Designed miniproteins, single chains, continued (5). Designs and how they scored, part 60

Each design is a single chain, and the fold is of that chain. pLDDT is the mean over its residues in the fold that is shown.

## One batch from the design tools (miniprotein)

Design m18075
Fold by ESMFold2-Fast:
Structure m18075 (fold): chain A 109 residues (1-109)
Amino acid sequence: SADSLIRSALEQLRKAIAELEKAIKHLEETGKVDEEALREAEEALGLAEIHIALVRKYYPERQEIVDLLREAAEEIQKALKAIKAKDVEAAKEALKKAEELLAKAEALL
């Protein structure tokens, strides 16, 4: 169902956020990039993008949720780039925006 694909996308995007929050904490504590956490976040983001693409293709009536999930994925990608640049403040701002977008998407379920 559309709801099942959307819930899977939400789960994977939230997993990406959790891994990037771990990377931010590691960076604040050590000054080093947590390469494993970034890899896990990139994998979760990729799986979410597959589910989002399936919703877009097979459930065009769910376009509003698709747009919110895509915007959340873009903010997660910004957070990932910010962490690689060691910009903790930019990473935190991007993850906060991602969480707000995911909450809006879930409210439409």
Scores: mean pLDDT 92

Design m18076
Fold by ESMFold2-Fast:
Structure m18076 (fold): chain A 87 residues (1-87)
Amino acid sequence: MEELIERARKRLREAGADDETIDKFVELMRQALEAAEKGDFEKALEILRQAYEVMDEAAKKSPNPEKVRLAGAEALQEIYDYALEKS
């Protein structure tokens, strides 16, 4: 889990997201992973939707919206892959 979170931080930082956005996104990722680990998939999906919204708002304010969205999408995909593999 921590390795996955740290990779997401690195991807978002490289994409040009600000520290505030990275912290919010990572906190939501952690909450989604914890919900999935407890079997609360409805809550996990709701939190992932919130993470996507945070990323979309950050992208709108970024000089490189597409790069920020791609980094966020890649991070969310890694969460889905992690949850699927652990199931």
Scores: mean pLDDT 77

Design m18077
Fold by ESMFold2-Fast:
Structure m18077 (fold): chain A 89 residues (1-89)
Amino acid sequence: SKALVRVTVNTETKEVEVEVEGELPEEAIEAIRRAAEKAAATHDLSTGEGQQALADAVRKAAEEAGLQAVVGSPQVEGNVVTLPLLVTS
């Protein structure tokens, strides 16, 4: 019913990794991944504005997949941005 999701984006390569602690439908995980990839392609994620766009995109993808999502603060380490989400089905 509850899962912790970490979306990790490399701002140089635009590679997206989605890690899930708990159980979510694969369809929902893929929707979140695609939303993060699109945000990384269209926004500069090294900026606060780009990080907010990423947060909004992945939250919307989770909600459209029928989940409730609480998005945490982005964590930035060099060229890597990690966004935590708590999701409930």
Scores: mean pLDDT 86

Design m18078
Fold by ESMFold2-Fast:
Structure m18078 (fold): chain A 79 residues (1-79)
Amino acid sequence: SDAARLASIRELLEQEAADAKANPQLTEQAIKSAREQGNERNAEFLERVKKAAQENDSKALDELAEELLRRMLEEEREG
């Protein structure tokens, strides 16, 4: 179900935020690598997770999870 997918995405984002907070330099290197590979979408995702982690903004993670689910559902309709 979409609700189950949303919950899974939100749990993964919580873990990614914890990792970004613990290792901000590694997150910055990952953002740089994504941009060098032309993967701007992934770079923007990582920056948003990093910002939410730094600000302890759980609402930003909720909004990001909803956006990611929306994109996945849209890709499934187009592919």
Scores: mean pLDDT 83

Design m18079
Fold by ESMFold2-Fast:
Structure m18079 (fold): chain A 79 residues (1-79)
Amino acid sequence: VDPNKYSKEEIWEKIKPYVKDVKSFDEFLENLASAEAKKEKDGKKNFVEVTLQNGKRYLIPMESYEDAKNLAASINKYK
């Protein structure tokens, strides 16, 4: 797990297509409740689950579970 793998700009580019409730990375962090790496039972789908303080949940698809863990760790570094 590498919390330095993604910059603020890289995180924002990954999440902005999915998290339409917010207009900037700073607004995203203000509204963020949790960011967790998840995978399906057979490992075929990997994603970061983003939950906002209002209870709204978003799944951000990732290429691997390792990339999902690194993105979640990078988001949590800035929280």
Scores: mean pLDDT 81

Design m18080
Fold by ESMFold2-Fast:
Structure m18080 (fold): chain A 77 residues (1-77)
Amino acid sequence: MKEIEKARSLAGQSIAMAGTYVEMAKRSDPETSEIYLEKAKQHVEEAKRYAEKLRELGDKETADSTLKAAKEIEEKL
């Protein structure tokens, strides 16, 4: 139970951070934007790892919603 809660929290944080870096990139110069997009990509990959962990723990609904959110952010990279 606690492992699932932790994985859900970390998946949500990774998605939120990825989205934040995409927004920061849009407000930055090209060189800084590239750095923020790379950070966003790292958080997308982290979210995908937690989604896989959630699937292993039996929370397929949160895993699927996390993967969908990650893909939507990845399409903006």
Scores: mean pLDDT 86

Design m18081
Fold by ESMFold2-Fast:
Structure m18081 (fold): chain A 81 residues (1-81)
Amino acid sequence: KKKEEIIERATKAADEIIEKYPEIEKEAGAARAAVIQLAELDVKKAEEATDKIEEAAKQSKEEAKKTLKEVTEEVKKKLEE
């Protein structure tokens, strides 16, 4: 249930970013996919990553793009052990 909540929140935040800034759809989609994968392994870390995506939705396009790239990189590092 907590995992499903995290995935739903990450999806909603990513969709909000894409609606607001369609130019960074790739970055938002990558961050969402990474969080979904992380939620299968570490719900707590996925929640932390989701919080950052929600913050990105409140940022300017350039700041959001940077935050989404950072989230994707951090999550990939955690998935690599």
Scores: mean pLDDT 83

Design m18082
Fold by ESMFold2-Fast:
Structure m18082 (fold): chain A 65 residues (1-65)
Amino acid sequence: GKAADDLCKSLKEKGLPDIAAVTACDALSKVLKNPEAGLEALKTALEESANTEDKIIASELLSLS
């Protein structure tokens, strides 16, 4: 939806790799379809990753959600 499109555009404008932008859009799409399951998936991704790019994605998702 519009929120996913806006997020993908924002991430690309901030210079994140296409793979990171696609991952963020998929996560947001899951949150919008089932907020409880989507938030759990996002939390799991945050806890598993020490990657700076994943932290940026999480920050943008929380900012737009």
Scores: mean pLDDT 60

Design m18083
Fold by ESMFold2-Fast:
Structure m18083 (fold): chain A 85 residues (1-85)
Amino acid sequence: SPALRELARLAGVSEEDFEKLLEHYRDKPPRELLAALLRRAFLAGRALAINGVPITSLPELDELLAQLPEEVTVTVDGVELRIRL
């Protein structure tokens, strides 16, 4: 997904490391790769929002990740990404 690749870039993940993540998460639900990238973006200090809700802590992120619909809007440093799970 171009949106997941852009999220990885914003999280500081190289293209090579992103391809490794795609392989690692190939047989896992798509939400698990999204969760991994969102945690990396948060830890990289990016301003993160999910469906318009600002993320201020990892526990808040984990609670929102448990409730994700099939389509989610992620905002990273003002860049809006629409991701389908």
Scores: mean pLDDT 82

Design m18084
Fold by ESMFold2-Fast:
Structure m18084 (fold): chain A 80 residues (1-80)
Amino acid sequence: MPLGVQSALLVLKGGEELQKNPELSVEEVAEKVYEELLKLNPEIPEEYHEALFERIKGLIEKVAGLSQEELEELRASIER
């Protein structure tokens, strides 16, 4: 799978995990996803790490707010 698709699926999985376990904080899930994304993309310059974390946190919040129907459509779009 292309790295972009793998990264998108990690964010989607993080948002789904947050929906299934409302006791989890967005920040906790975002930190976990961010760590995994850095492992997949070790060549990302340090100067972009803060912006990347903020972007991932925002995406996870948005995914966690989606309906089941919207989540299914987003997953299908990423996996094409």
Scores: mean pLDDT 76

Design m18085
Fold by ESMFold2-Fast:
Structure m18085 (fold): chain A 88 residues (1-88)
Amino acid sequence: MEEEIEKRREKYKLSIDIAKAGLKSLGFDVTDEELYYASEELIGELIAEIMRYIGTVNDPEAQAKHLARIKELVDEIKKRYEEYKKSL
């Protein structure tokens, strides 16, 4: 399990760095370990929603929908990592 996170860290470092920077800019508190444990699909969807949020800055309704989706994805990532920690 720990080695799995390390392998994902090496493989997805740039994607994780982008996701972390975007989330911190939006006021979300996330750790590297939470993001590295997340699936490639979740990280990809998270980055896509962050980009959509940035792209819709002049559309408050669309921006709010993307922010809500980002929050859902962050909650899912944190939940999966918490469940992982309980399995140790």
Scores: mean pLDDT 78

Design m18086
Fold by ESMFold2-Fast:
Structure m18086 (fold): chain A 80 residues (1-80)
Amino acid sequence: IEEEAKKLIERRLELLEKAFELLLEGKPVPKELIDEIKKVTAEIARLLSQLDKETQEKLLKEAEERVEELREEFFKKLEE
């Protein structure tokens, strides 16, 4: 369950990165990509709910830090 949650968190980050790349290119984000992000996010929430609170908090914090880093890179490229 923990390893499965980690894999889905990584997959969600990859999908978000792809969406940001499309936005930087001035291209629309396809509905299929948005739907996949939603599906993966729901599955992550389901798996995390089965873990102890300490592990949930650790994984959520790590995921949040990685999303923030992607966001910073996105805005840096957008400003340049």
Scores: mean pLDDT 78

Design m18087
Fold by ESMFold2-Fast:
Structure m18087 (fold): chain A 70 residues (1-70)
Amino acid sequence: MLSAETQKKIEEVKKLAKEHLDEATYRELEALLDDMVAQAKQIEDPVKAEIFVDLHIIGVQSEIHVHLKR
């Protein structure tokens, strides 16, 4: 089970994407994030599951920030 802190980070990334990306790109990103969370729930080690999600969140945040800073 993912921590409440990690779940909050996922929601914050979704909010950021919704505000700054077009609707089609946002929906694709939302689907990818939801699939990532589903995959993380299959990881037996809860620490590894949280690291898996955190690494993906960092990648997504970096991509959004690079796009915004152009």
Scores: mean pLDDT 74

Design m18088
Fold by ESMFold2-Fast:
Structure m18088 (fold): chain A 97 residues (1-97)
Amino acid sequence: GKAVSLLKEARKLIEEARKYIEQGNLKKAIDLLGKAIDLVGQALELAKENKELVEEAKKLLEEAIELSQRIIEHSEDKDVILRAIGLQLRAIGLLLD
C-alpha cells in the first residue's frame, strides 16, 4: 500500500544522500535526509500496526541518524551542522514513538 511506497522512496533518498555526502555536497544531503525522514514519519502513521513495516522504518531512521552524524563530523558550516542536529532529533523522536 501507500506505506510501502513511502518507505521505498525514503530508501532512495537516503541512498542519494549517502552519495552526496561522498561528493562533499552536504547541503543537498541534508535536504534529501529531511525529505526521507518526513516520508518515514508518514509511513509510520499509516502502518503503525504492521510490525514488518515499523521495523523497516526504524532501520531507515537509524541510517538517517548515522548519515546526519557524518555530516556533522565533516562540515565546518554552522548552518549545515545545526540542520543535521535537527534531523537527528526528528529521527530519534520517531524512533521513540
Scores: mean pLDDT 88

Design m18089
Fold by ESMFold2-Fast:
Structure m18089 (fold): chain A 68 residues (1-68)
Amino acid sequence: MEAELLRVQGQSYYSRGQRAAAAGDLETAIQLYQQSAQLFDQAYRLDGSEQSKQQSQQAQQQLQQLQA
C-alpha cells in the first residue's frame, strides 16, 4: 500500500536524522528530517491518517529545533 510504504520510508529517514543530530551533524540531520517530514506529509495526503499527521508534525518539530 502506497501510504504505508511512505510511512516506512519516513520512519527510516527520521531515525537517521536522530542519529545525525546526536552526532552533532546538524546539516545532515536537517536534510534527513526534511525528507522524513515530506514523506509523512505525503502519506497523510493519501490516507488522511492521524498517525501520518502526527509523524509529519514530529519531524517538523525536530527540524524547527535544529534551525533555531
Scores: mean pLDDT 83

Design m18090
Fold by ESMFold2-Fast:
Structure m18090 (fold): chain A 61 residues (1-61)
Amino acid sequence: MKYSLEEVAALIYYDYKISKETAEKHAKRLLDADPEEAQRLFDVLKEKYKENFEKILKEYK
């Protein structure tokens, strides 16, 4: 499944309870270094937070 940097960063931001800046940097590094692991992390976190995913995205934006 295709996902955006913003969606990965938003999920990391929410799950790790870190700053938006730190979450964005972490997401960028992960996508550049290991796109397969980025996809796996996205799938796991999206399933974990599926009921709140849209709310998480709105909070991150």
Scores: mean pLDDT 78

Design m18091
Fold by ESMFold2-Fast:
Structure m18091 (fold): chain A 91 residues (1-91)
Amino acid sequence: MEAREARERGTRLAKEGIRMAGKEGITRAIGGAIRGLGDGVQAGLAGPEAGIAAGRRGAEEGERGLREGDAAEAAYGGGHGAGGGGMAEAL
């Protein structure tokens, strides 16, 4: 299931991004995850195809953030993927 895979992958990436953040960066990483989730959900409201596309894009953004050591980017991409995939799965 593409939508479910995107949601699960995004959720995992958001958690890893938040875990990478130090105490001073944790609020920014959590804020990133919440903003990403909102953006992904909003994209998914345009339909399942849009939600799946946002889910895949968010997961790629989150993985790039992890590879680059950018906790906030990883958390945002993870949230974006989780929101988009979650909306597509729900529709």
Scores: mean pLDDT 81

Design m18092
Fold by ESMFold2-Fast:
Structure m18092 (fold): chain A 67 residues (1-67)
Amino acid sequence: HMEEKTETFTVTGPAAEASQALRDRLLELEEKAKKEGYEITDVRVEASAPGADTQTVTATVTFKKEK
């Protein structure tokens, strides 16, 4: 059976900067998960204001470890 863990984080800024921060955080979490024996199985991304100059982006990352 799979063990499941979820982590949520938020980035805020101009669209380009928020996108870069999101990417950097996802890479960091992927490396950490890999070291701990978890696999990232799902990434959910929601932007609170998709058309605004400043965006708040919330990402929910699901990690699974097979027992």
Scores: mean pLDDT 76

Design m18093
Fold by ESMFold2-Fast:
Structure m18093 (fold): chain A 71 residues (1-71)
Amino acid sequence: SVPVPKKTEEEIKEAEEIAKKLGWPLLGPGATEEQRNRFVFSVELNERIAEAADRNDSEEMQKIVKEALSK
């Protein structure tokens, strides 16, 4: 497994603010580093898809989804 850099507190806080706007469940106080990394990744992925959708870029959306499913 490739070591994934730990997300900063600022990145986690920003992801939580976006998740609140989306109505997503937030991380609990016992969340592991891996769970925090996955949470931030999921929020970032959703933002990338939303940006592509706003541009009506179906090809980019498909590419993003395929990339996500490979992980």
Scores: mean pLDDT 72

Design m18094
Fold by ESMFold2-Fast:
Structure m18094 (fold): chain A 93 residues (1-93)
Amino acid sequence: AEEELERRREQLYEDILAWVKKTVGEDVAKELEPLIRKALEAAYRGDVETAEKYIDELKQKALELGVHPLFADGIARKVYRAARELLAERERL
């Protein structure tokens, strides 16, 4: 059901945001939060191109904020994996 997919999106968002806050701190996490949300919302809608665009913007913004490249890549990969999960679940509906 679409409600289950929405709950999964929210859970993935909260899990990623908590990890980002622990890894790069609250201030940087607040700056990255809108892009994480937009990427997962696009994936939830089945919009692969828009999800990938926001994940790329997320990685670039993390680098611009002074996040180490390994952590910026780690953040992008976590969001990419979550987006892929949401896209796969949408296809099964």
Scores: mean pLDDT 86

Design m18095
Fold by ESMFold2-Fast:
Structure m18095 (fold): chain A 68 residues (1-68)
Amino acid sequence: MKGLEETNKIIEEVEKKLSPTEQEVLRLYFRYHYSIGQIASRLGLSTDEASKLINKATKLIDELIEKS
């Protein structure tokens, strides 16, 4: 409730720290429930690369939630 402006700033900072490709991977995986293989194929990445990007984004989100 309090810090709605702060929450919006955190979201903007997370998006700024993520490249457009990383943001797209995160969106496809969490919002649209694409498989890692489908994301890799769609973005021209290997399944290993897509998995690493998802893990990186998940860790960053977890760290921000835990800190805040």
Scores: mean pLDDT 71

Design m18096
Fold by ESMFold2-Fast:
Structure m18096 (fold): chain A 59 residues (1-59)
Amino acid sequence: ATRVLTFTGPMSVEEVRKAAERYLKELVDAGVAEKARIVEEEELSPTESKVVVEVELAE
């Protein structure tokens, strides 16, 4: 099954992206997800950013 998750934070898009990448790596390494990728990056404002990820669960 595929799930879409959104990460938002009061930081730069680069910082939110790094946090999202860490989370996705942990999911794949733990065998929870077969595939995970970033599908969208967006700067909502100078002080807020959004990263959207798609996760394919290993179930």
Scores: mean pLDDT 78

Design m18097
Fold by ESMFold2-Fast:
Structure m18097 (fold): chain A 79 residues (1-79)
Amino acid sequence: KRLVELPDEERNELLRQAVAEVLKERGINPSAELRKELGLPLSDKPERKLSLDEVNEIMAEAMELLYERAEKGELFELP
């Protein structure tokens, strides 16, 4: 798959973007530190900490989203 052929830095950037999208779909405003790491915009929603189970589910959804985009040829174009 094209996704697994990407360098770690590019794959991590795509994963970061996918995680951000999953958080938006779930209506979650993560901690300020996590929001900064993910490059998420400031939110009017109250900040909450994610449980380990929620983090695992978000990561799984993000990876699934990336694989689906790779199969559809809809991956983000990287330099």
Scores: mean pLDDT 67

Design m18098
Fold by ESMFold2-Fast:
Structure m18098 (fold): chain A 66 residues (1-66)
Amino acid sequence: MPSVEEILEELKAQLDKLLELHPDMPLEVVRRFAEWEVREVGKEYNLSEEEVEKITRELLEHIEKQ
């Protein structure tokens, strides 16, 4: 089972790659995709609501700094 930190780093890498392939993608679409991915991963690894919120927050902050 990956740690919360490992999940976050993998999701960041996935989003960075998505943005490299689609630099003109609207930020709203990227945020929606990120939120969906975190929810799906959270269900797969049975993460707590607190862990899902933390990953979502960190991931959205990462996108906003791009």
Scores: mean pLDDT 79

Design m18099
Fold by ESMFold2-Fast:
Structure m18099 (fold): chain A 97 residues (1-97)
Amino acid sequence: KIDEILEKIREILRKHASPEAAERLYGAVEGAVDYLRHLIEEGKLTEEDIDSIAEVLRQLVDDALARGEITPEAAQELYRLIDELREIFKEEVEKKK
C-alpha cells in the first residue's frame, strides 16, 4: 500500500512538477515514510507524529503551488495521497496498541 502511494506521488511529480520541486517533495515524502516506519519498529509512533508530519508535507505542497512549481490539479492529488499515507500510519498505531 505505502509503496504504491509513493509510486503515484513520484509519477504525479514527474509529470506535473518542476525538476527541483519534484526532487524536494518526493525526498520529503520518502524521508517522512522512512522515519514513521522507524518509529513503528521502535514502538514509538504516535498519532501526533503522524499529524505533524502530514502537516509539514502539506505545507511543502502549498509552498510549491504558491511558487508555480506544480499545477493546482497535481497539488490536489498530492494532498489526497498524503491523507492516504496518514490513514495507513494511523491504522498501524491502532494495531500496535
Scores: mean pLDDT 82

Design m18100
Fold by ESMFold2-Fast:
Structure m18100 (fold): chain A 87 residues (1-87)
Amino acid sequence: MEKLILKLDPAESVKVGETLTVTAYDSNGNPVSNAEVLAGATGAYFRKVGSSSDGVVNFTFSLPGTVLLQAKSATGESDVKVLVVKP
C-alpha cells in the first residue's frame, strides 16, 4: 500500500472546543481525495470521524485526553499520529 502523510494543524496539541484541521497527503505532497480520518484513544479501536473529497477534515474535541489519528484511502494508509487535547 502507498504511504499517506497525515498533517495536523495545530501539530501537537489542541484545546477543548478549538478546531483541529487534518489533511491527508500522498508521498508526492498532493492532497488525497476521499481519504478517511480515523480517531481512537490509547487501547481503543479506531473509528471513522470524517472523510473529505479534498482530503481535509475539520473537527473539535469535547473532552481532554490523548487521541490517536490515522488516515486511510483505497490505496494507502498513514502512520498513527498522537495529539494531546488540553482542557
Scores: mean pLDDT 72

Design m18101
Fold by ESMFold2-Fast:
Structure m18101 (fold): chain A 105 residues (1-105)
Amino acid sequence: KEKEIREKELELWEKARKSKNPEQALADMYAELFKLYLEYAEETTDPAEQVRYYINARVYYNKIKELVEKGVKSPKAEEALKTFEEIQKRYREAREKYLQDLLDS
């Protein structure tokens, strides 16, 4: 899987480099890599690999966010941002509820 990620990164980077709109192409590339890392996190049964894949997905989320904040328009990047915010919100709400239940006990 790591070899597949690396090959995909090289493919997408070459595609972005040759684009007429390199910033949009980079945003598209980061969105594709973000999605790939999330898929790998869901497929893996190794907790250490799952954490590593989520960390890598977050790195690409931050790169996407930076480009979108600079005014780069990419529908794929916007979808990736919405997906990540939804996942983070669910995790945060579940964690806050668990801690609140412990404090109220």
Scores: mean pLDDT 73

Design m18102
Fold by ESMFold2-Fast:
Structure m18102 (fold): chain A 69 residues (1-69)
Amino acid sequence: MLSAEEAEEELRKKVEEYLKQNPNASIGEVHQQIARIYREIAKRVDPSDHDRLRRALQRVVQEATDKLS
């Protein structure tokens, strides 16, 4: 299982890779992809760490939105 810290780092890395490969993606497409990546990662994280992972998700969504706005 992934720790919350490892999960946050993997989430950030995959979102950054997506943004680099898809510079013309809409905000909606980016949010949809973040949700998909998050669901894949969350399955590998212990339920007791999900509160920390949810806070990481909020930060990653905000950072991605700010880059597109």
Scores: mean pLDDT 82

Design m18103
Fold by ESMFold2-Fast:
Structure m18103 (fold): chain A 90 residues (1-90)
Amino acid sequence: SMVSETLTDEELKELHAERLKEWAEKNPEETKKLIEEIKKTGLPLVDSSEVTQRDLDLAREMAEVLEAAGLKEAAEILRELAEEIEKKLA
């Protein structure tokens, strides 16, 4: 394919970043914990019993934003986190 999966479209990044910001504003401690665990372990687990569908959607959107920025490894970690969140919601 001529077009990379990693989009450099600023409008798309702004859209995803806006959603990420909105969730981060609602869940500042969870956001901080998530980022710190990603940096520390490379694959954080979500221990919160209050995980919501919004958290799952945000994790997937965060992964897309990172992939659009060319950070495929970080995006992959967040996609794995999204799977763990989905399991906790089930």
Scores: mean pLDDT 61

Design m18104
Fold by ESMFold2-Fast:
Structure m18104 (fold): chain A 81 residues (1-81)
Amino acid sequence: MEKELEELFKKLKELLEKAANAKTKEQFDSLEKEIREVEKKIKELYLKDPELTKKFVESHKEFIEEIKKIREKVNEKKASF
């Protein structure tokens, strides 16, 4: 589970970075769908083991904060299309 969380957050960051740099609305929409699927999987893991997820977030605070900032940029970019 912890390794699955790490892989999912890494994939989320990569997809968010691609979405933030997307040149077309079509590319952005495709990436947003993938982002939503990864976010769903993370939420499912949280519901299965909240304590393990909390420990992961605490040990990766800077990484999680980077993901939050990129997500905010993606949300702003969505409004601009």
Scores: mean pLDDT 81

Design m18105
Fold by ESMFold2-Fast:
Structure m18105 (fold): chain A 81 residues (1-81)
Amino acid sequence: SAVDYAEQLAKRVVHEVAEQADADPRLSEAQRQAILDEAARRGLEVIDEARANPEMSKEEIERRVREVEREVLARLREARA
C-alpha cells in the first residue's frame, strides 16, 4: 500500500540521518536529538499524506520523501556551522 511504502522509505531516511548525526563529533546531543526529531516528524507527515490519499503514486511518495531527506540534511549541515 501507499502507506506501507511511505513508512518503509521514511524509516530508511530517519536511519540514515541518525547514522550521519551520530558519526559527527561536532554536534551536541541536543542538536543531534533536534535533527532526529525533525526527521521523524517530517517522515510521519509523509505517512499521514499517504494515509489520507491512498491513490498517491509510488513516484509521488518517493519525491516527498526525497524532499524531507534534502531538508533534514540541510539542517544537519547548518548545525555544523
Scores: mean pLDDT 83

Design m18106
Fold by ESMFold2-Fast:
Structure m18106 (fold): chain A 84 residues (1-84)
Amino acid sequence: MALEEQVENSSLEEQAKLWLEYATQILDKFKKEWKDYYTDEEALEILEQWKKDLEEIIKNSPEPFQKAAEELLKKVEELIEEIK
């Protein structure tokens, strides 16, 4: 089955878990490669925007997505402190 169809038919908890796994992969790639594409200032601006987006998800989304966004937010904050 197509991935999109599997996501649509999954529980909210399963959808949140898949979203977190993909978002974590994107963040891990950014962590490894950002120095090749961005200055320290530009990288911090991107991460601060992701932090704001994740805070919005935490406030406005169902609990499984809130939990996933909180876990990802912690990782984003750790990377911000690493770059500072």
Scores: mean pLDDT 79

Design m18107
Fold by ESMFold2-Fast:
Structure m18107 (fold): chain A 77 residues (1-77)
Amino acid sequence: DEVEELKRQAVAALDDPEKTEALLLQLKETMEKLGASEEEMKEVLGEAQIEALEEAAAKGLITPEEAAEGIARVKAA
């Protein structure tokens, strides 16, 4: 599953912001090529962003408060 693989790679690359951004862009482009709707893309990208925020907080790259605010913003979109 190309989408799941890109999502996993983006979360794993949290210590490299440029690589994470490139992988999230590639995930979006791959979903567009597969015919995903705008709603489906938002859902999958939102899930990837939430997982990335949780992992970043777990690694101490951001505070738990920053992660919670980020997750709330993603869920509100």
Scores: mean pLDDT 72

Design m18108
Fold by ESMFold2-Fast:
Order: C-alpha cells, then structure tokens, then sequence
Structure m18108 (fold): chain A 70 residues (1-70)
C-alpha cells in the first residue's frame, strides 16, 4: 500500500521530479482517502517548488492545508 509513496520519495531524492509526480499522482488516484494524503500533497508541493512551478506549488500546498483540516 505504501510502495507508490516510497517510490515517489525515492524519485524526489534522486532529482527525478517527473517520476516523483507520476508516483504521487498514482498514489492519490489509488488511495484517495489515505491518511498519507497530506504527506503526498506536501511532497508534490516540494517538487513543484524545486521545478520553479509557483502555481502548482500553491495548488498542492492548498490541498495539503485542506487535508490537515486548515
């Protein structure tokens, strides 16, 4: 159940941002009610920041805040 999340983190640590996004998006799709969703959105926020995608970073951070209850 955590394999996609762990693969996403591993890809991010290696600087493979496109694979990190793919694994995290697949995790959200497969586990839309997972207690790991805040962590997944926070990781996507860091990926977007590292890519310089300010709009996506804001979007993912907003989803993170909603997931933790504000």
Amino acid sequence: KYDLFLKGVEAYEKGDYEKAIQYFEEFIKQHPDSPLLPSVYLMLYYVAKDLGDKKKAREYFTKYLKAIGG
Scores: mean pLDDT 84

Design m18109
Fold by ESMFold2-Fast:
Structure m18109 (fold): chain A 95 residues (1-95)
Amino acid sequence: MKITRAWGEVVQRDPTHFEVVLEVEYEGEDYRELTITAVDRDDLDAARKRVDERIEKLKEEGYIVEVLEESEETGTIDGVPVSSYTVRLLVRKKP
C-alpha cells in the first residue's frame, strides 16, 4: 500500500491533557482505505468521539463509509498514560 495522505492535529484541553488525531490514507490496487487514530490522556470516550465526528463529517460530505476494523489501546507516550482508538475505513463517493 502507498500512503496518499497524512495529517494530524494536537488539541490541548487543559495544561495536563492533550488530544492527537492522525489520519492516514492508503491506496492499493482498486481500493481506498482511510485509517484514523485518535489519542487522548486516559479518556477513551474522548478519543472515540473524535473518530466518530470525523466519520460523520465524511458521511455529510457525501461519502459512503464502511468500518473494516476497530481497535482500542492503552499505553504511554513519553511516560504519560494515554488511550488510543483506531478505525480502518473503506471510503467511496455516493453515486
Scores: mean pLDDT 66

